# Designed miniproteins, single chains, continued (2), part 54

Each design is a single chain, and the fold is of that chain. pLDDT is the mean over its residues in the fold that is shown.

## One batch from the design tools (miniprotein)

Design m5854
Fold by ESMFold2-Fast:
Structure m5854 (fold): chain A 117 residues (1-117)
Amino acid sequence: AAAAEAARAAWTAEVQRVVDEMLAHRERAEREGKRALILGASGPARMSEAEREEIERRLRELAEEAGAEEYVLVYGPLTSRRAMEEALRLLEEEIAALRKEGREEETVFAFAAEPLA
């Protein structure tokens, strides 16, 4: 019980830390009048350097296609490839939704968390 509660608290704190960092980047972009793509994820596994570079490349390409002035990738030491893939999918869906609404100047924010076992 106590050990499970501590693990859940630690995981919740890590998720909150990633989200808070992403929100700080959104506030900065808004202050600077820039459109940004902000991507973050949390999960029970670590991404390799090669996996991280691939995700960052895909985010950069997505930012170029969307006409965003900057992109930001926020991750912690526990960020699974699966959580990042889900966050990218959510980011692409949000970009499409904002385009449909004529709100393409807005910063796009997408976060996904993969639960700890």
Scores: mean pLDDT 80

Design m5855
Fold by ESMFold2-Fast:
Structure m5855 (fold): chain A 85 residues (1-85)
Amino acid sequence: SMEKLKERIELEIRKSLVAMMANLFNATPEEMDILLRIVESTPEELKKLAKELGVSVSTLTTIRSRPRVSDIEKVLKAIREKQKK
């Protein structure tokens, strides 16, 4: 349907924005995969990812709906802090 096509285009735009923002912080392929998974996630998957990453569900929901540089930076910082332990 046209609605499904619109949803797919809007998802690809959000994924592209997240990828561009992540590249500002020199995201690794592994970090990039996690960020793109956030954009593609269901609400239940976001809750699981938030717990695994140690960030708020609200932060991930914002990345999914209206990605912002500050939220991408916050998630990358959390990923990197977990990688050191």
Scores: mean pLDDT 85

Design m5856
Fold by ESMFold2-Fast:
Structure m5856 (fold): chain A 100 residues (1-100)
Amino acid sequence: SEAEKKEKEAFTLELLRAAGVSDEEIESLSEEEKEKAINYALALEIAVFGGDLAEAAEYYRKAGIDVTPEQVREWLAGLSEEQRAELRKKLEEVKERAKK
């Protein structure tokens, strides 16, 4: 739906801002680059919040990142408990900002 598209776009914009991307850089993104950013944001959310890693890998691939579900699993397993908690907290803050 249009509401779901708007929600995904808002989440992606706040994620880019949280990652230190300037508003000028965000505005300069092509439609294709914006779609890749949305797919990356969705992949990261699915992976970090314990979703289907095969689905996460598919979204990473749509973002131009050629990864397998096994590689996503290995990346997550390589994060410390502190890094995993901090990443989860940051994504929750991004989701909260996207609702405003």
Scores: mean pLDDT 82

Design m5857
Fold by ESMFold2-Fast:
Structure m5857 (fold): chain A 71 residues (1-71)
Amino acid sequence: SHDEKVERGVANVIAFAESIKDSDPHLAIGLLEEEKAAVEELAKQGKISQETADRLIARLDAVIAEVRAAA
């Protein structure tokens, strides 16, 4: 489904951000914030469920907070 593709995309962005967070935390946060905005826009357009968007946004927010705390 489209929701599954978006979930995979978010997981890939999180994995990449976590791989660079020690070297470039500012870039890591920027990528996570951009992915969050993309998920919010897809939900607004009705392209993914609001339940999927809320869950993915919560996960992205948690990773952003962790990177910011470690930076």
Scores: mean pLDDT 87

Design m5858
Fold by ESMFold2-Fast:
Structure m5858 (fold): chain A 79 residues (1-79)
Amino acid sequence: STLADVLEPLVEPEPPALDAAEREAVLARFEERYRAMDPAEREAVAERLAQIHLAFGPGEEGAERAVVLLVRRLEEEEA
């Protein structure tokens, strides 16, 4: 089993595959949100992103999936 299998109960299911435009829009939305954050919020977000990224594995694709999942979690927590 992979690290993703071990962390699966602690991490939401992998987000659906996005096209290039949808991915760019999510990343832009994350960047806007991140710029508005306090230093403590940025530190907490970076820690959460690192944890999520480990579940999807290294590389650009894993990082993009981690950002998409993190944005969803942050939006759900604000609701």
Scores: mean pLDDT 63

Design m5859
Fold by ESMFold2-Fast:
Formats: C-alpha cells, structure tokens, sequence
Structure m5859 (fold): chain A 93 residues (1-93)
C-alpha cells in the first residue's frame, strides 16, 4: 500500500528510534526523549552529535532509504527533519 508523506516520516522516526536504542545509553535516550517532548530540537541535535559523530550519515541514509530523498540539504537540516519525525513517533509510543 502506498504510504503518504506523514506515514513515510513516521517510518523514518521509528527506524531512527530503534537505531538509537541500540547505539545510545539508556540515560542518553531518556534525556533525548525529554528534550524532544520540550521541543528543544537544538539541544537534542547537540546531544546526538556529541554521543554519535556519525549521526548525520545515519540521518541521510534513513531519509534516502525510506523517504527516497536525495536532497541537497545540509547535515544539520537533515538531522532536524529526522528529529521532528522522531518527536511525532514518541508522541504515539
């Protein structure tokens, strides 16, 4: 069944959260969740970049594989897009 844009982004967010659960410590995951609940995407971005330097590549790969996007967005904008998708997934979980 073809996915709408919202469903595609929810899939991006879900895959990203699953990847983070495997690559972040529980305390960092809890902090990330709280930052996203507060809408503090800049602090969430900084936390991820400090803990996982490869996070921009992970965000690029997820958007390319799931959303079919090969955009010329900066790594910062791409990560912010994935973080917004993750926020929406966490509101449902």
Amino acid sequence: MPLGAKEVMLEVGRRFWEWLEENLRPEDLERLRRLLEEGDFEAARQLLLERIPSIPEVARKLLQEIAGESDDLSDELRLMKVLKALEEVLKEE
Scores: mean pLDDT 76

Design m5860
Fold by ESMFold2-Fast:
Structure m5860 (fold): chain A 101 residues (1-101)
Amino acid sequence: SERVDKGMQESFNALLAQIAARAPELAAKVQAVIDSLNAKFPYSAMITREQLSKHFSPAVVDTIMDILGARDGKVSASELLLALSDPDVLAALEAADAAAK
């Protein structure tokens, strides 16, 4: 399990670094959400709408929940990072945030 846990954590950290290279402010907000979960294994953590709403605008939260097909108001932290590594998803979030201002 320790060997698998290391590989998953490295992949998770690599995705977060990729997001930080493209959108550092977004990566900082994502890191703040992950840190607020206080999870031993962030790659297996679920994020609630309430937790996202502490760091993101309502329009951005709605767009994240829609893109990830959230069930019971929750999204996977790993799926969130994978989606945010996509430039088209980043553009959709920026458009949603701009339209709400």
Scores: mean pLDDT 77

Design m5861
Fold by ESMFold2-Fast:
Structure m5861 (fold): chain A 65 residues (1-65)
Amino acid sequence: SLKEKIAALNKERAGLMDKITELTIQARKTSDEKERQALMKEIFKLDEEIVKLTAEIEALRAQLA
């Protein structure tokens, strides 16, 4: 159902948000500039996926009225 699909996408988005939090903590703790840059690139990529998931969730919610 649409509700089940929305719930699954919300769970996936929450998982990506948790991963961003974890990577952000790692970036703050590292003294290695190259490691920090790599972590920041991964965070940026995950943010892009969250934007896509949010758009899909909102489109599905609109269908529910």
Scores: mean pLDDT 87

Design m5862
Fold by ESMFold2-Fast:
Structure m5862 (fold): chain A 94 residues (1-94)
Amino acid sequence: TQQQRQTIVNMSRQTRTLVSDMFQNQPQLSDQVTQFMRYFDNFINYIESGDYSSAQNYFQQAISILQQMYPYFSPDMQQTADRIIQLGQQSLDL
């Protein structure tokens, strides 16, 4: 749906901002950021294809990596991470 597409677009935009900030400010987390993006890209692809079961599995894997990185985030990055989780859950509920 148009609503689902808009949610995915907003989520992707916020994720890319988080990744850019992590690369700039936390280069030691580069490998974890790369792994997070692989899982998150799969999550988005499966949501777009309507395979919500696969999407949920990749979302859980992405969030696990994100939670491991969370203590190293700035307050702004933590807010962005919280929003990514919220938007991801909303996408699965659509």
Scores: mean pLDDT 80

Design m5863
Fold by ESMFold2-Fast:
Structure m5863 (fold): chain A 70 residues (1-70)
Amino acid sequence: EALDLEKLRELLLKAADILEELGDTESAKKLREASKIEDIYEMVERFTQIVMESSEESRKAIAELVEKAS
């Protein structure tokens, strides 16, 4: 759905900003690239992969953001 895709895209961009502030510039860059994906399933899969590859600190920050977005 376009609404869910837009919400996920906003979430990825907010997560990227937070991770960049934490010094995780590589994960932030990956999240910004993932935000350009037009297929919601592919975007969800890519987001999940980035989260799993991120540091524990970055992963916790993303989890907190997701809880607030729900």
Scores: mean pLDDT 79

Design m5864
Fold by ESMFold2-Fast:
Structure m5864 (fold): chain A 67 residues (1-67)
Amino acid sequence: SLVEEAARRAREEAKKAIDEMKKQGLTPEEIVQKLLDLARKMAETLPPEAAGAVQRVALELINEALK
């Protein structure tokens, strides 16, 4: 499914980005801003259903990053 594939890729990309940003010493605020930007860019290239899945994954990982 395109939605499932988009969610999987978004989760993989976002987790790698979070790990990289944490290693670089970025603040939680900076991490959130960059994750939102990444999700927006990914969503722009996808159909609405898949874009929605990407946005949901981004919000889940943002909540994890803030804990």
Scores: mean pLDDT 79

Design m5865
Fold by ESMFold2-Fast:
Structure m5865 (fold): chain A 84 residues (1-84)
Amino acid sequence: MVTSDELVREAERALREAQELLKKGLELKKVGDKDPNAKEEAEKLFQEAVRIVDDAADRARAAGDDELAAALRATGDEIRKEGE
């Protein structure tokens, strides 16, 4: 029970962190045409967000939680398409 609860909380933390990075990346992407540094930072934030979610998905799968892993993978794919 504790292990499963911890896995879910780690996934929630990863999703929250990825969502914050996605929000920042999208705002920077809007000004990227005016500032090349903002565009580069946006790309880095999107890549980091995808990495965080994919890592959480791999950990869920390694722990045997295929349903959680699939949900995290789907979220990672959405972030990837939005940012990259």
Scores: mean pLDDT 78

Design m5866
Fold by ESMFold2-Fast:
Structure m5866 (fold): chain A 88 residues (1-88)
Amino acid sequence: MMEELRKRYEEAKKNNDVEKLKEIHLEMARLNGMSEEELELLRAALEATRLAAAGKDEEAIALVRKAIEELDLPEELKERMLAEIEAA
């Protein structure tokens, strides 16, 4: 598994295949023991990064904020993440 993930990551990176890079990042995070809630946040963060790169900063911030608020995460983690977004 790890060798295949590494090869797919290098291929996607060389091809600038953003969608495959997101999929590989999510798979690696899952293997590192991230919860499904954390994986959903990672998906939102990767999509927000794409939106910000396109100059859509307000949409990027709104997407991450919505994901944090709607996921079943510990309140302390939600508060910290929302504070980081407000500070940015």
Scores: mean pLDDT 71

Design m5867
Fold by ESMFold2-Fast:
Structure m5867 (fold): chain A 91 residues (1-91)
Amino acid sequence: STLARIEEVNRRMEELPEAERRVLEMEEAKRIAEELMEKAGVPEEVKKEVLELLDKAIELAAEDYELALEYIRKAEELMKKAVAPVVEAAR
C-alpha cells in the first residue's frame, strides 16, 4: 500500500538523527571491543564471535535499536567471560 510506504518513510525521517546516533554508538562499541580484546589476548574464535554479534548490532541499530542493544549485551557478556579468568589468575 502507498499509504503504508509513506508512513514508513515519515517514521524513518522522524527518527533519522536518532538512527544516525544509534549506528555511531554501535560502531564505537565495536571499536572499543576490538581494542579491549586485542589487549586482553582473547582467542581468535571468541574475537570473531564477538565481532559478528557487534556487526549484527550495527546492521540493526537504525531499524531495531532494542534488538541491536540485545546483541551488544550478548557480545559484552561473551567478551567478559573470555577475559575474566585471565584477569582473576593474574591477581
Scores: mean pLDDT 73

Design m5868
Fold by ESMFold2-Fast:
Structure m5868 (fold): chain A 67 residues (1-67)
Amino acid sequence: SASDLEARYLRQLDGVEAKLDRGEISLEEARAAAEYFLGLATSQNLEETERRARELLERVDELERQQ
């Protein structure tokens, strides 16, 4: 179902955020992941996934400005 799909994507986004927090992935990799999930969310009308992906993109933009 759409709810099951969204739950899966949210778990994957949580994983990306956790890896970013630990410095295990680059800002470029985090951006690519966020953009990927944003595309999936908009095509499938997954509002919570879209919100979380946009928040991750905003966070990546902020961190890039710190460099």
Scores: mean pLDDT 89

Design m5869
Fold by ESMFold2-Fast:
Structure m5869 (fold): chain A 114 residues (1-114)
Amino acid sequence: SSQEIQQLFDELQQLIQQLHQAIQAGDEKKVKELLAQIKNLVYQLADLIASSEDPMLQTKGLFRLTSLLNEMIIGSQMLAKQSKDPEKKKLAEKAAEEMKKITDDVNKQLSQKK
């Protein structure tokens, strides 16, 4: 339902904030755990959006999902550029790379005809 999708988007936004905080803290273990959670949640959202019989919900859901993923990529890239700590820079770069891969996979999945 649209309410379930909204709840998952709210969870995704919270995980993104936690990811950026973990990168800034240099917490590699937490970054890996958060990336796994974000990946699972993003794929769940993509499946729910793709399974919707409402073309408007599909269009708006896809736009919001890709927009949020792009914000996360940009945020992580900004942290990488601004970081003076090589380890934190590498964590931010790795997070941005993983999010780009997820975004590409989601775009391919949602562009496919059933």
Scores: mean pLDDT 82

Design m5870
Fold by ESMFold2-Fast:
Structure m5870 (fold): chain A 68 residues (1-68)
Amino acid sequence: SAFQERAKEIAERAKTLSPETQQRLFDVVAEVSSTLPKAPSLEQRKEGSERVLERMEEVIEEAEKREA
């Protein structure tokens, strides 16, 4: 699926980046998760997952420019 392809691309790109950037990616997951209710709906989980991927892509893009 397109979602799996994006996640794989993010993982491959993240492997080449600093430990600090990798920690920032974990922080992104925590940040998005904190905006969801304790028992999120399927729709809320889907939207949250999409926000995680978008934010991770932003973090990776900035890190690649900085660490190149």
Scores: mean pLDDT 79

Design m5871
Fold by ESMFold2-Fast:
Structure m5871 (fold): chain A 94 residues (1-94)
Amino acid sequence: SLEERKRRALELLDELRALLLPVIAERYGEDAAQRFAGTIDGAKDAIRRADEEELKEILRTLADSVRGLAELEEDPELRERLLRIARELEELAS
């Protein structure tokens, strides 16, 4: 259902935030981490307001963005976790 897909998408964004926020803070500093946190909060708000069609578009865009981050990631454990999140976002978009 739309409600179940929204709940799962929000959980995945919370997981993405928990995974990347400390990494971004360490590599790029607190200002970059704060901007990332704001981007996640904006995506969560968009998901909460989205209808069925809007949700699919948001999830596809998020999956592509996370996959792009994974492609640039040199840490194999972090890359694998990002690819898993991207795959699950893509599955929710179907």
Scores: mean pLDDT 90

Design m5872
Fold by ESMFold2-Fast:
Structure m5872 (fold): chain A 90 residues (1-90)
Amino acid sequence: TTEEKLRKTANEVIEEIEKNTPNADDESVVDLLNEAQTQINEVIENEDDPEKALEKMKEIFEELMEKLKMSEETKKKALEIFEKNKEKIK
């Protein structure tokens, strides 16, 4: 289903962010990751338009990566994973 593809996309992007985050086990980092996951789940549950859901999810990932002070290279890689999965949802 489209919802399953959206959840798969979110999981792959979050996994990439976690792998490249120093102190991923720190409570403050875990809280930011959990907050982003909650926001993504709310988008998937409440947004019936897949294109709008993807746009909102991208904004959540961008904000998460900014808060985590991710490198430009890591941000680019995470967004490439997002864009590749976006094409499969169409």
Scores: mean pLDDT 80

Design m5873
Fold by ESMFold2-Fast:
Structure m5873 (fold): chain A 54 residues (1-54)
Amino acid sequence: SKKEREAREKALEEETEAFAHAFASGMTVPISEKHYVWGRKLAETVLKLDEEAV
């Protein structure tokens, strides 16, 4: 449904930001676009696993 798609988009955005900040903080470097790219890939993996589980 539309709500399910919206939930996935919000989850992807939120997880992407969380992972991006975690990478920057963990490496003790300024956050950069590369961190968001890596975060997005991880967020997509989380989203896919969630979809496969349900």
Scores: mean pLDDT 76

Design m5874
Fold by ESMFold2-Fast:
Structure m5874 (fold): chain A 80 residues (1-80)
Amino acid sequence: SSAAELALEAARRLAEEGKLETAFMALLIAQQIHPSEEIARELAELGERAAEAGKLDLARRAYQAALTIVPDNARAREAL
């Protein structure tokens, strides 16, 4: 839906600004509106960015959220 797309776009912008916690919240809102493989990929990508920034708790939460959408996603499982 357009609301999920808006939340996803906001999450991408926030992540580019280094606001990773707020980006994570925006992705969780998008997931609740319309879970999709695209949102799962964005959650996994946010997890990678959080890990690179040393935010290991956020990275773990992001990867786990991605796995709730696609439970057998090998890439997300390998990242944990």
Scores: mean pLDDT 80

Design m5875
Fold by ESMFold2-Fast:
Structure m5875 (fold): chain A 100 residues (1-100)
Amino acid sequence: GAEAVIASAAAATEADIEERIKKAVEKGLISEEEAEKIKNDAVKAAREFLERERYEAAKLALEVEMLASPEATRLALEVLLKHEKESEKKLLELIVEELE
């Protein structure tokens, strides 16, 4: 549902934020303290939503992001796999196969 879409968007945002932060720090546009805060906030938000959401709903949200951002999808799948049981892990692996 809507919460699953938000969880997927949070994971995609996390991957995008990491790239932007790295680039901004290298250019001296933001401090290391600011960079760590943004990373921690984004990572925490993504993990909390993905862990709270049932994996089936989160999986549906990830399908929307898979075509737009493979890196963000992979990050979101890593969080889901940490929470998932063995049988459900196979379903997530099938989604990853479609990205290849």
Scores: mean pLDDT 55

Design m5876
Fold by ESMFold2-Fast:
Structure m5876 (fold): chain A 64 residues (1-64)
Amino acid sequence: LEEEIEKRLAEFRERLKKINPDLPESVQDKLLEAERTRLLDPEKVDYETLKIINDIYAGKPIKV
């Protein structure tokens, strides 16, 4: 379970860097933390944050 979470977070980070290479590291870390929260407890992620994560998986640049 932990290995699966780490694998998904690594994939998410690669995707985020590819879509938004100029995104500040602090914002990248916040989004990674939100994705970790979604994988562990999806009910704790608000709709707006979930939409941003979905946009990243869809290959859309995010607004910061």
Scores: mean pLDDT 76

Design m5877
Fold by ESMFold2-Fast:
Structure m5877 (fold): chain A 70 residues (1-70)
Amino acid sequence: SMREQELKQLEEMSQRLTEKMREALAADPSLRTEEDGVRSLLGGGLPVANTSYEEMLERMEKALEEYKAK
């Protein structure tokens, strides 16, 4: 099913992002609330603007849950 493949890809992306951020936070806890730190961690690939690490995690989890609800 296409839906199952899309869900799996989203789950894999969410997991990898969570793992990378968790590892970075373990090395430098200041990244949790530091906008520049979050941007640096993500290589500037994501528009993190005014979004903390926790807010980004919440967005990913919310998007995944909304996708599952479909």
Scores: mean pLDDT 57

Design m5878
Fold by ESMFold2-Fast:
Structure m5878 (fold): chain A 57 residues (1-57)
Amino acid sequence: ELEELARKIGETLAEAGFTPEEVYRVAYHVFTHALGLPEDEARRLAEIAAETAREKR
């Protein structure tokens, strides 16, 4: 599921020292440019990744 992928992105980047804001930008780029998702869905998934990064702390 795409939500699970978003959480994995958030966890991996947080472990690498990225901030939630940086995680959002990277995830948004992946979902828009790599996967070709609509902007609304990509923003929702990027927020899930960023929230996962916040919870990691």
Scores: mean pLDDT 83

Design m5879
Fold by ESMFold2-Fast:
Structure m5879 (fold): chain A 97 residues (1-97)
Amino acid sequence: SKSEERIKELQEEIEKMKKLFEEDEEKAKKIAEENKPYYEKVEKFFEEAEKAKSLEERKKLLEEILGVKTEEELFEVYKKAAIYAYYQELLEKKKKE
């Protein structure tokens, strides 16, 4: 299914970040920071979407906050946000070692 293809693509990006964090921490940090704005927009969208009373209001918030009009554009934003989120998880795990 298309959902299975998207899950696989996201898993591949996460594995790339993990490998990059182990091999070149500075480059991993740079890529993560480039994706930070997408993570912040996704968090803002979920906060505002919780207050939305209709599907139409949620669709408007998608365009206004994330700047996306298609499901494919939405997935690209989520993927970028996930890369930053995973980098933060790797940093927290490293601090506990």
Scores: mean pLDDT 83

Design m5880
Fold by ESMFold2-Fast:
Structure m5880 (fold): chain A 76 residues (1-76)
Amino acid sequence: DIYERLAERYGLPVEEVKRILENSSFAVVEEAARDGKVYSPEEARELFKERMQAAVDAAIADDAKRAGKPVDTSPV
């Protein structure tokens, strides 16, 4: 399960990872619709990865900030 692997990798709850992936998917769709763009599968995949990584990094940074711990910004 990719959700469990990402949750374990980043120390986030599985439900949070699911929300991040869903929000990242919606962001890609909204961006395409807003700009009237048709992305290739490769372009859509890259944009999704960027959005997902940014959301993961933000969640980790927010959690670390509250806990006063260092942040791990490894790529997805």
Scores: mean pLDDT 68

Design m5881
Fold by ESMFold2-Fast:
Structure m5881 (fold): chain A 78 residues (1-78)
Amino acid sequence: SKKIQELIDWLKEQIKEEKDEKARGALEGILGSLEDNGENAKLEDIKKGLEEKLKDEKDEGSRRALEKVLSKVKQILA
């Protein structure tokens, strides 16, 4: 999907610029999941997964990273 590829490309740029190790780990985890699921990845499922992860995330750096990805997913879906 062109929309999934847009998210992957954007996420790779975010990872390159991220200096917080836990935030980078969270971003890399999302990227790995997207690359592993490739053509089976759905933006709506990614959005739901991010919202569920945010509910239980206690690390501030990871929360900020996940919120940024969620905002990008919402932007692509709009």
Scores: mean pLDDT 82

Design m5882
Fold by ESMFold2-Fast:
Structure m5882 (fold): chain A 75 residues (1-75)
Amino acid sequence: SEKKKRLEELRKRAYELGRRIAAAWPSLTPEQQAELREALERFSRLIESTADNPDVDAIERALEELEALLDRLTA
């Protein structure tokens, strides 16, 4: 129950982050776009590799790192 609730909250955060990334994307340099794309690919692989038994803590940390990266690139 708690694990499912945390995963739902993380999914909502990922969706909101995706919207922010889409909005910021045209303003990023090619180098910044490449860095962000690589980070997104790593996140996607984590989600796929843990699909049968999601590691909530690993997903949360990876999402926090993506949020921090976006903040740095848009500062």
Scores: mean pLDDT 85

Design m5883
Fold by ESMFold2-Fast:
Structure m5883 (fold): chain A 123 residues (1-123)
Amino acid sequence: MEIDPEEVEKRAEEIKSRFETALKNKENLAQLFRDIVLEAIKNEDVTTLLAVKRVIEEHPEILKAIIRQADLEDLLKGQAIGFSLVEPILRAARDASPEVKAAVDELLEIIYKGYRELYKAPW
C-alpha cells in the first residue's frame, strides 16, 4: 500500500501539536519522542515515522529540545551522549520490515545532523 503524502502531512501537524504542548507544559520531549517512535516501529507505522522526521526537520527548535533533554538523561545516567535517543530506536528497528528500517534510517540521519550542528561550536 502506497503511503499517502496528505496523511503524512496531517500526522506531522498532530505530532507537532503534541511536541508544542509538551514544550509549553515543560514535559520531557526526549521521552515523548521515544514513545512515539518506538510505538510506530512496533506497529510498523511508516506514516508516523515519516511524520516525526518532517516535524524535527522543519522545526529545528523541537529537535534541539529533544537532543538537549536526552543528553541530560545520558549525563545523569553516566551514558555516552546520544545513547538514550539512538540505541532504543536501533534496537526496536532490528527485526522491523524494510520499509520501517528505511524510515528509521532517514529519521536517524536528521538526529545525527542535529547532534553535529549542536556540538559544532568550538568548546
Scores: mean pLDDT 84

Design m5884
Fold by ESMFold2-Fast:
Structure m5884 (fold): chain A 87 residues (1-87)
Amino acid sequence: RAAELEEMAARAREVAASQISDPEAAERIGELFARFLEAVRAGDLEAAKREMVELARAAMEAGGLELTEEDVELARRYAERAVALAR
């Protein structure tokens, strides 16, 4: 379970690193992802949803895009699955 969560984290970091050429944006996204994982490990579903939405916002902004309502829903769905996997 923890190993699966760490694997998801490693893949997400690789995707972020490959898509983001700005080192400061990559660092910020890494920090937000760390907070998301902490919320997931704590079993705090609402905190996990909030951190994942902020992570999605930072990633979209790094790409010069604005976060949409559909992106927010997808981020929250991902947070729900991550919390379920951590249990």
Scores: mean pLDDT 73

Design m5885
Fold by ESMFold2-Fast:
Structure m5885 (fold): chain A 89 residues (1-89)
Amino acid sequence: GMIQQAIAELDELIEQLKKATTLEEIEELVRRGFAVASRVLPQLEVDILEGMWRIQIGVLKVAGGSLEEFKEAAIKILEQAKKLLEEQL
């Protein structure tokens, strides 16, 4: 179904995030994750996830966070999106 397909696409993006070597690649993969989530989740839930990501990435950028910290933040936000999709099943 559409929800199961979106979950599978988020799992693939999470695996790609683990292999990411630049911040630009991480940010692109998160944008793709939100695009996947927006096909299934209500707009308000997507807006909340995007707000959480913007706050977390902003703090990490100001603090001079490591690539690994950016990856952990990105994986966590996509795992949260996946959890919300699983709750729609």
Scores: mean pLDDT 88

Design m5886
Fold by ESMFold2-Fast:
Structure m5886 (fold): chain A 130 residues (1-130)
Amino acid sequence: PNPPPPAVTDPSKKKPTNNEELNLILNEVLEAILNHPYAGAFLELPDAVLMGKPDYYDLVPNPISIGVIKKKLELKSYSSAEEAINDIKQMFENVKKYYPKGSKVYEDAEKIEKEVEKLIEEMKKKLENS
């Protein structure tokens, strides 16, 4: 005689909305970037003139930073998590396009990008299974 196993389904947890998914991804990813010691180059758009890099906007037609992403989030400009993720990817791509391979900034960008991509993958898996 085997007793049947108790099946307990928790009916009280609703799946996150697209806006809740966006906020979870953005907050965790942005916090991970901000806590990284090499994040300084990503915090705001470079002052190209002050930094002696007036060609920055010629090489980077779609400039983006953590500050720009935060502002877009506050203005509710993202319609999906994918749009925010694409802006984060564009930020890393812009740094790697402007700075030469082997530079400290380029190497730091690749290191942070790999950590961010791993976090995004783990968060997508959690949201799909929740």
Scores: mean pLDDT 66

Design m5887
Fold by ESMFold2-Fast:
Formats: structure tokens, sequence, C-alpha cells
Structure m5887 (fold): chain A 71 residues (1-71)
């Protein structure tokens, strides 16, 4: 199932706290129209590109997706 507008906004807010507003907007644009699983992979790879280790990026991506789903 694709992420809703409400879930995308919650995800953008969570990302802003983790990577700042500039990177949060870029990542949110990349996940628009994607499924939860596709969004998880995109967020994980973006966090790795920003210097997070594989383990930390996986944990943070999971946390952000779960926050978006609870919104």
Amino acid sequence: MKLTEKELEALRKALTLTVGPEQAERITEQVKGKTEEEAYQIIKEALKALGMSDVVAEEQAEFIINLAKEA
C-alpha cells in the first residue's frame, strides 16, 4: 500500500529531527508514491549516504517508518 499524505507529512517531520529540514524534504520527495517497504529502503540508503553505519541506518529507517504509520 502506498504511503498516505498524512504518513508522508509525519515521515518528513521525523526525518527533520534526524537529518535536518533540507535533507528531510529531499528524502520525502523520493518516497512520494512509494510503498512502505520501498520508502524504508530509500530512507535507509539516504541515511547511509549521510554517514550512518548500516546498522544505525536500518534502526533509524525502521523507527521513522513506524512513527509515520502511527500518525
Scores: mean pLDDT 82

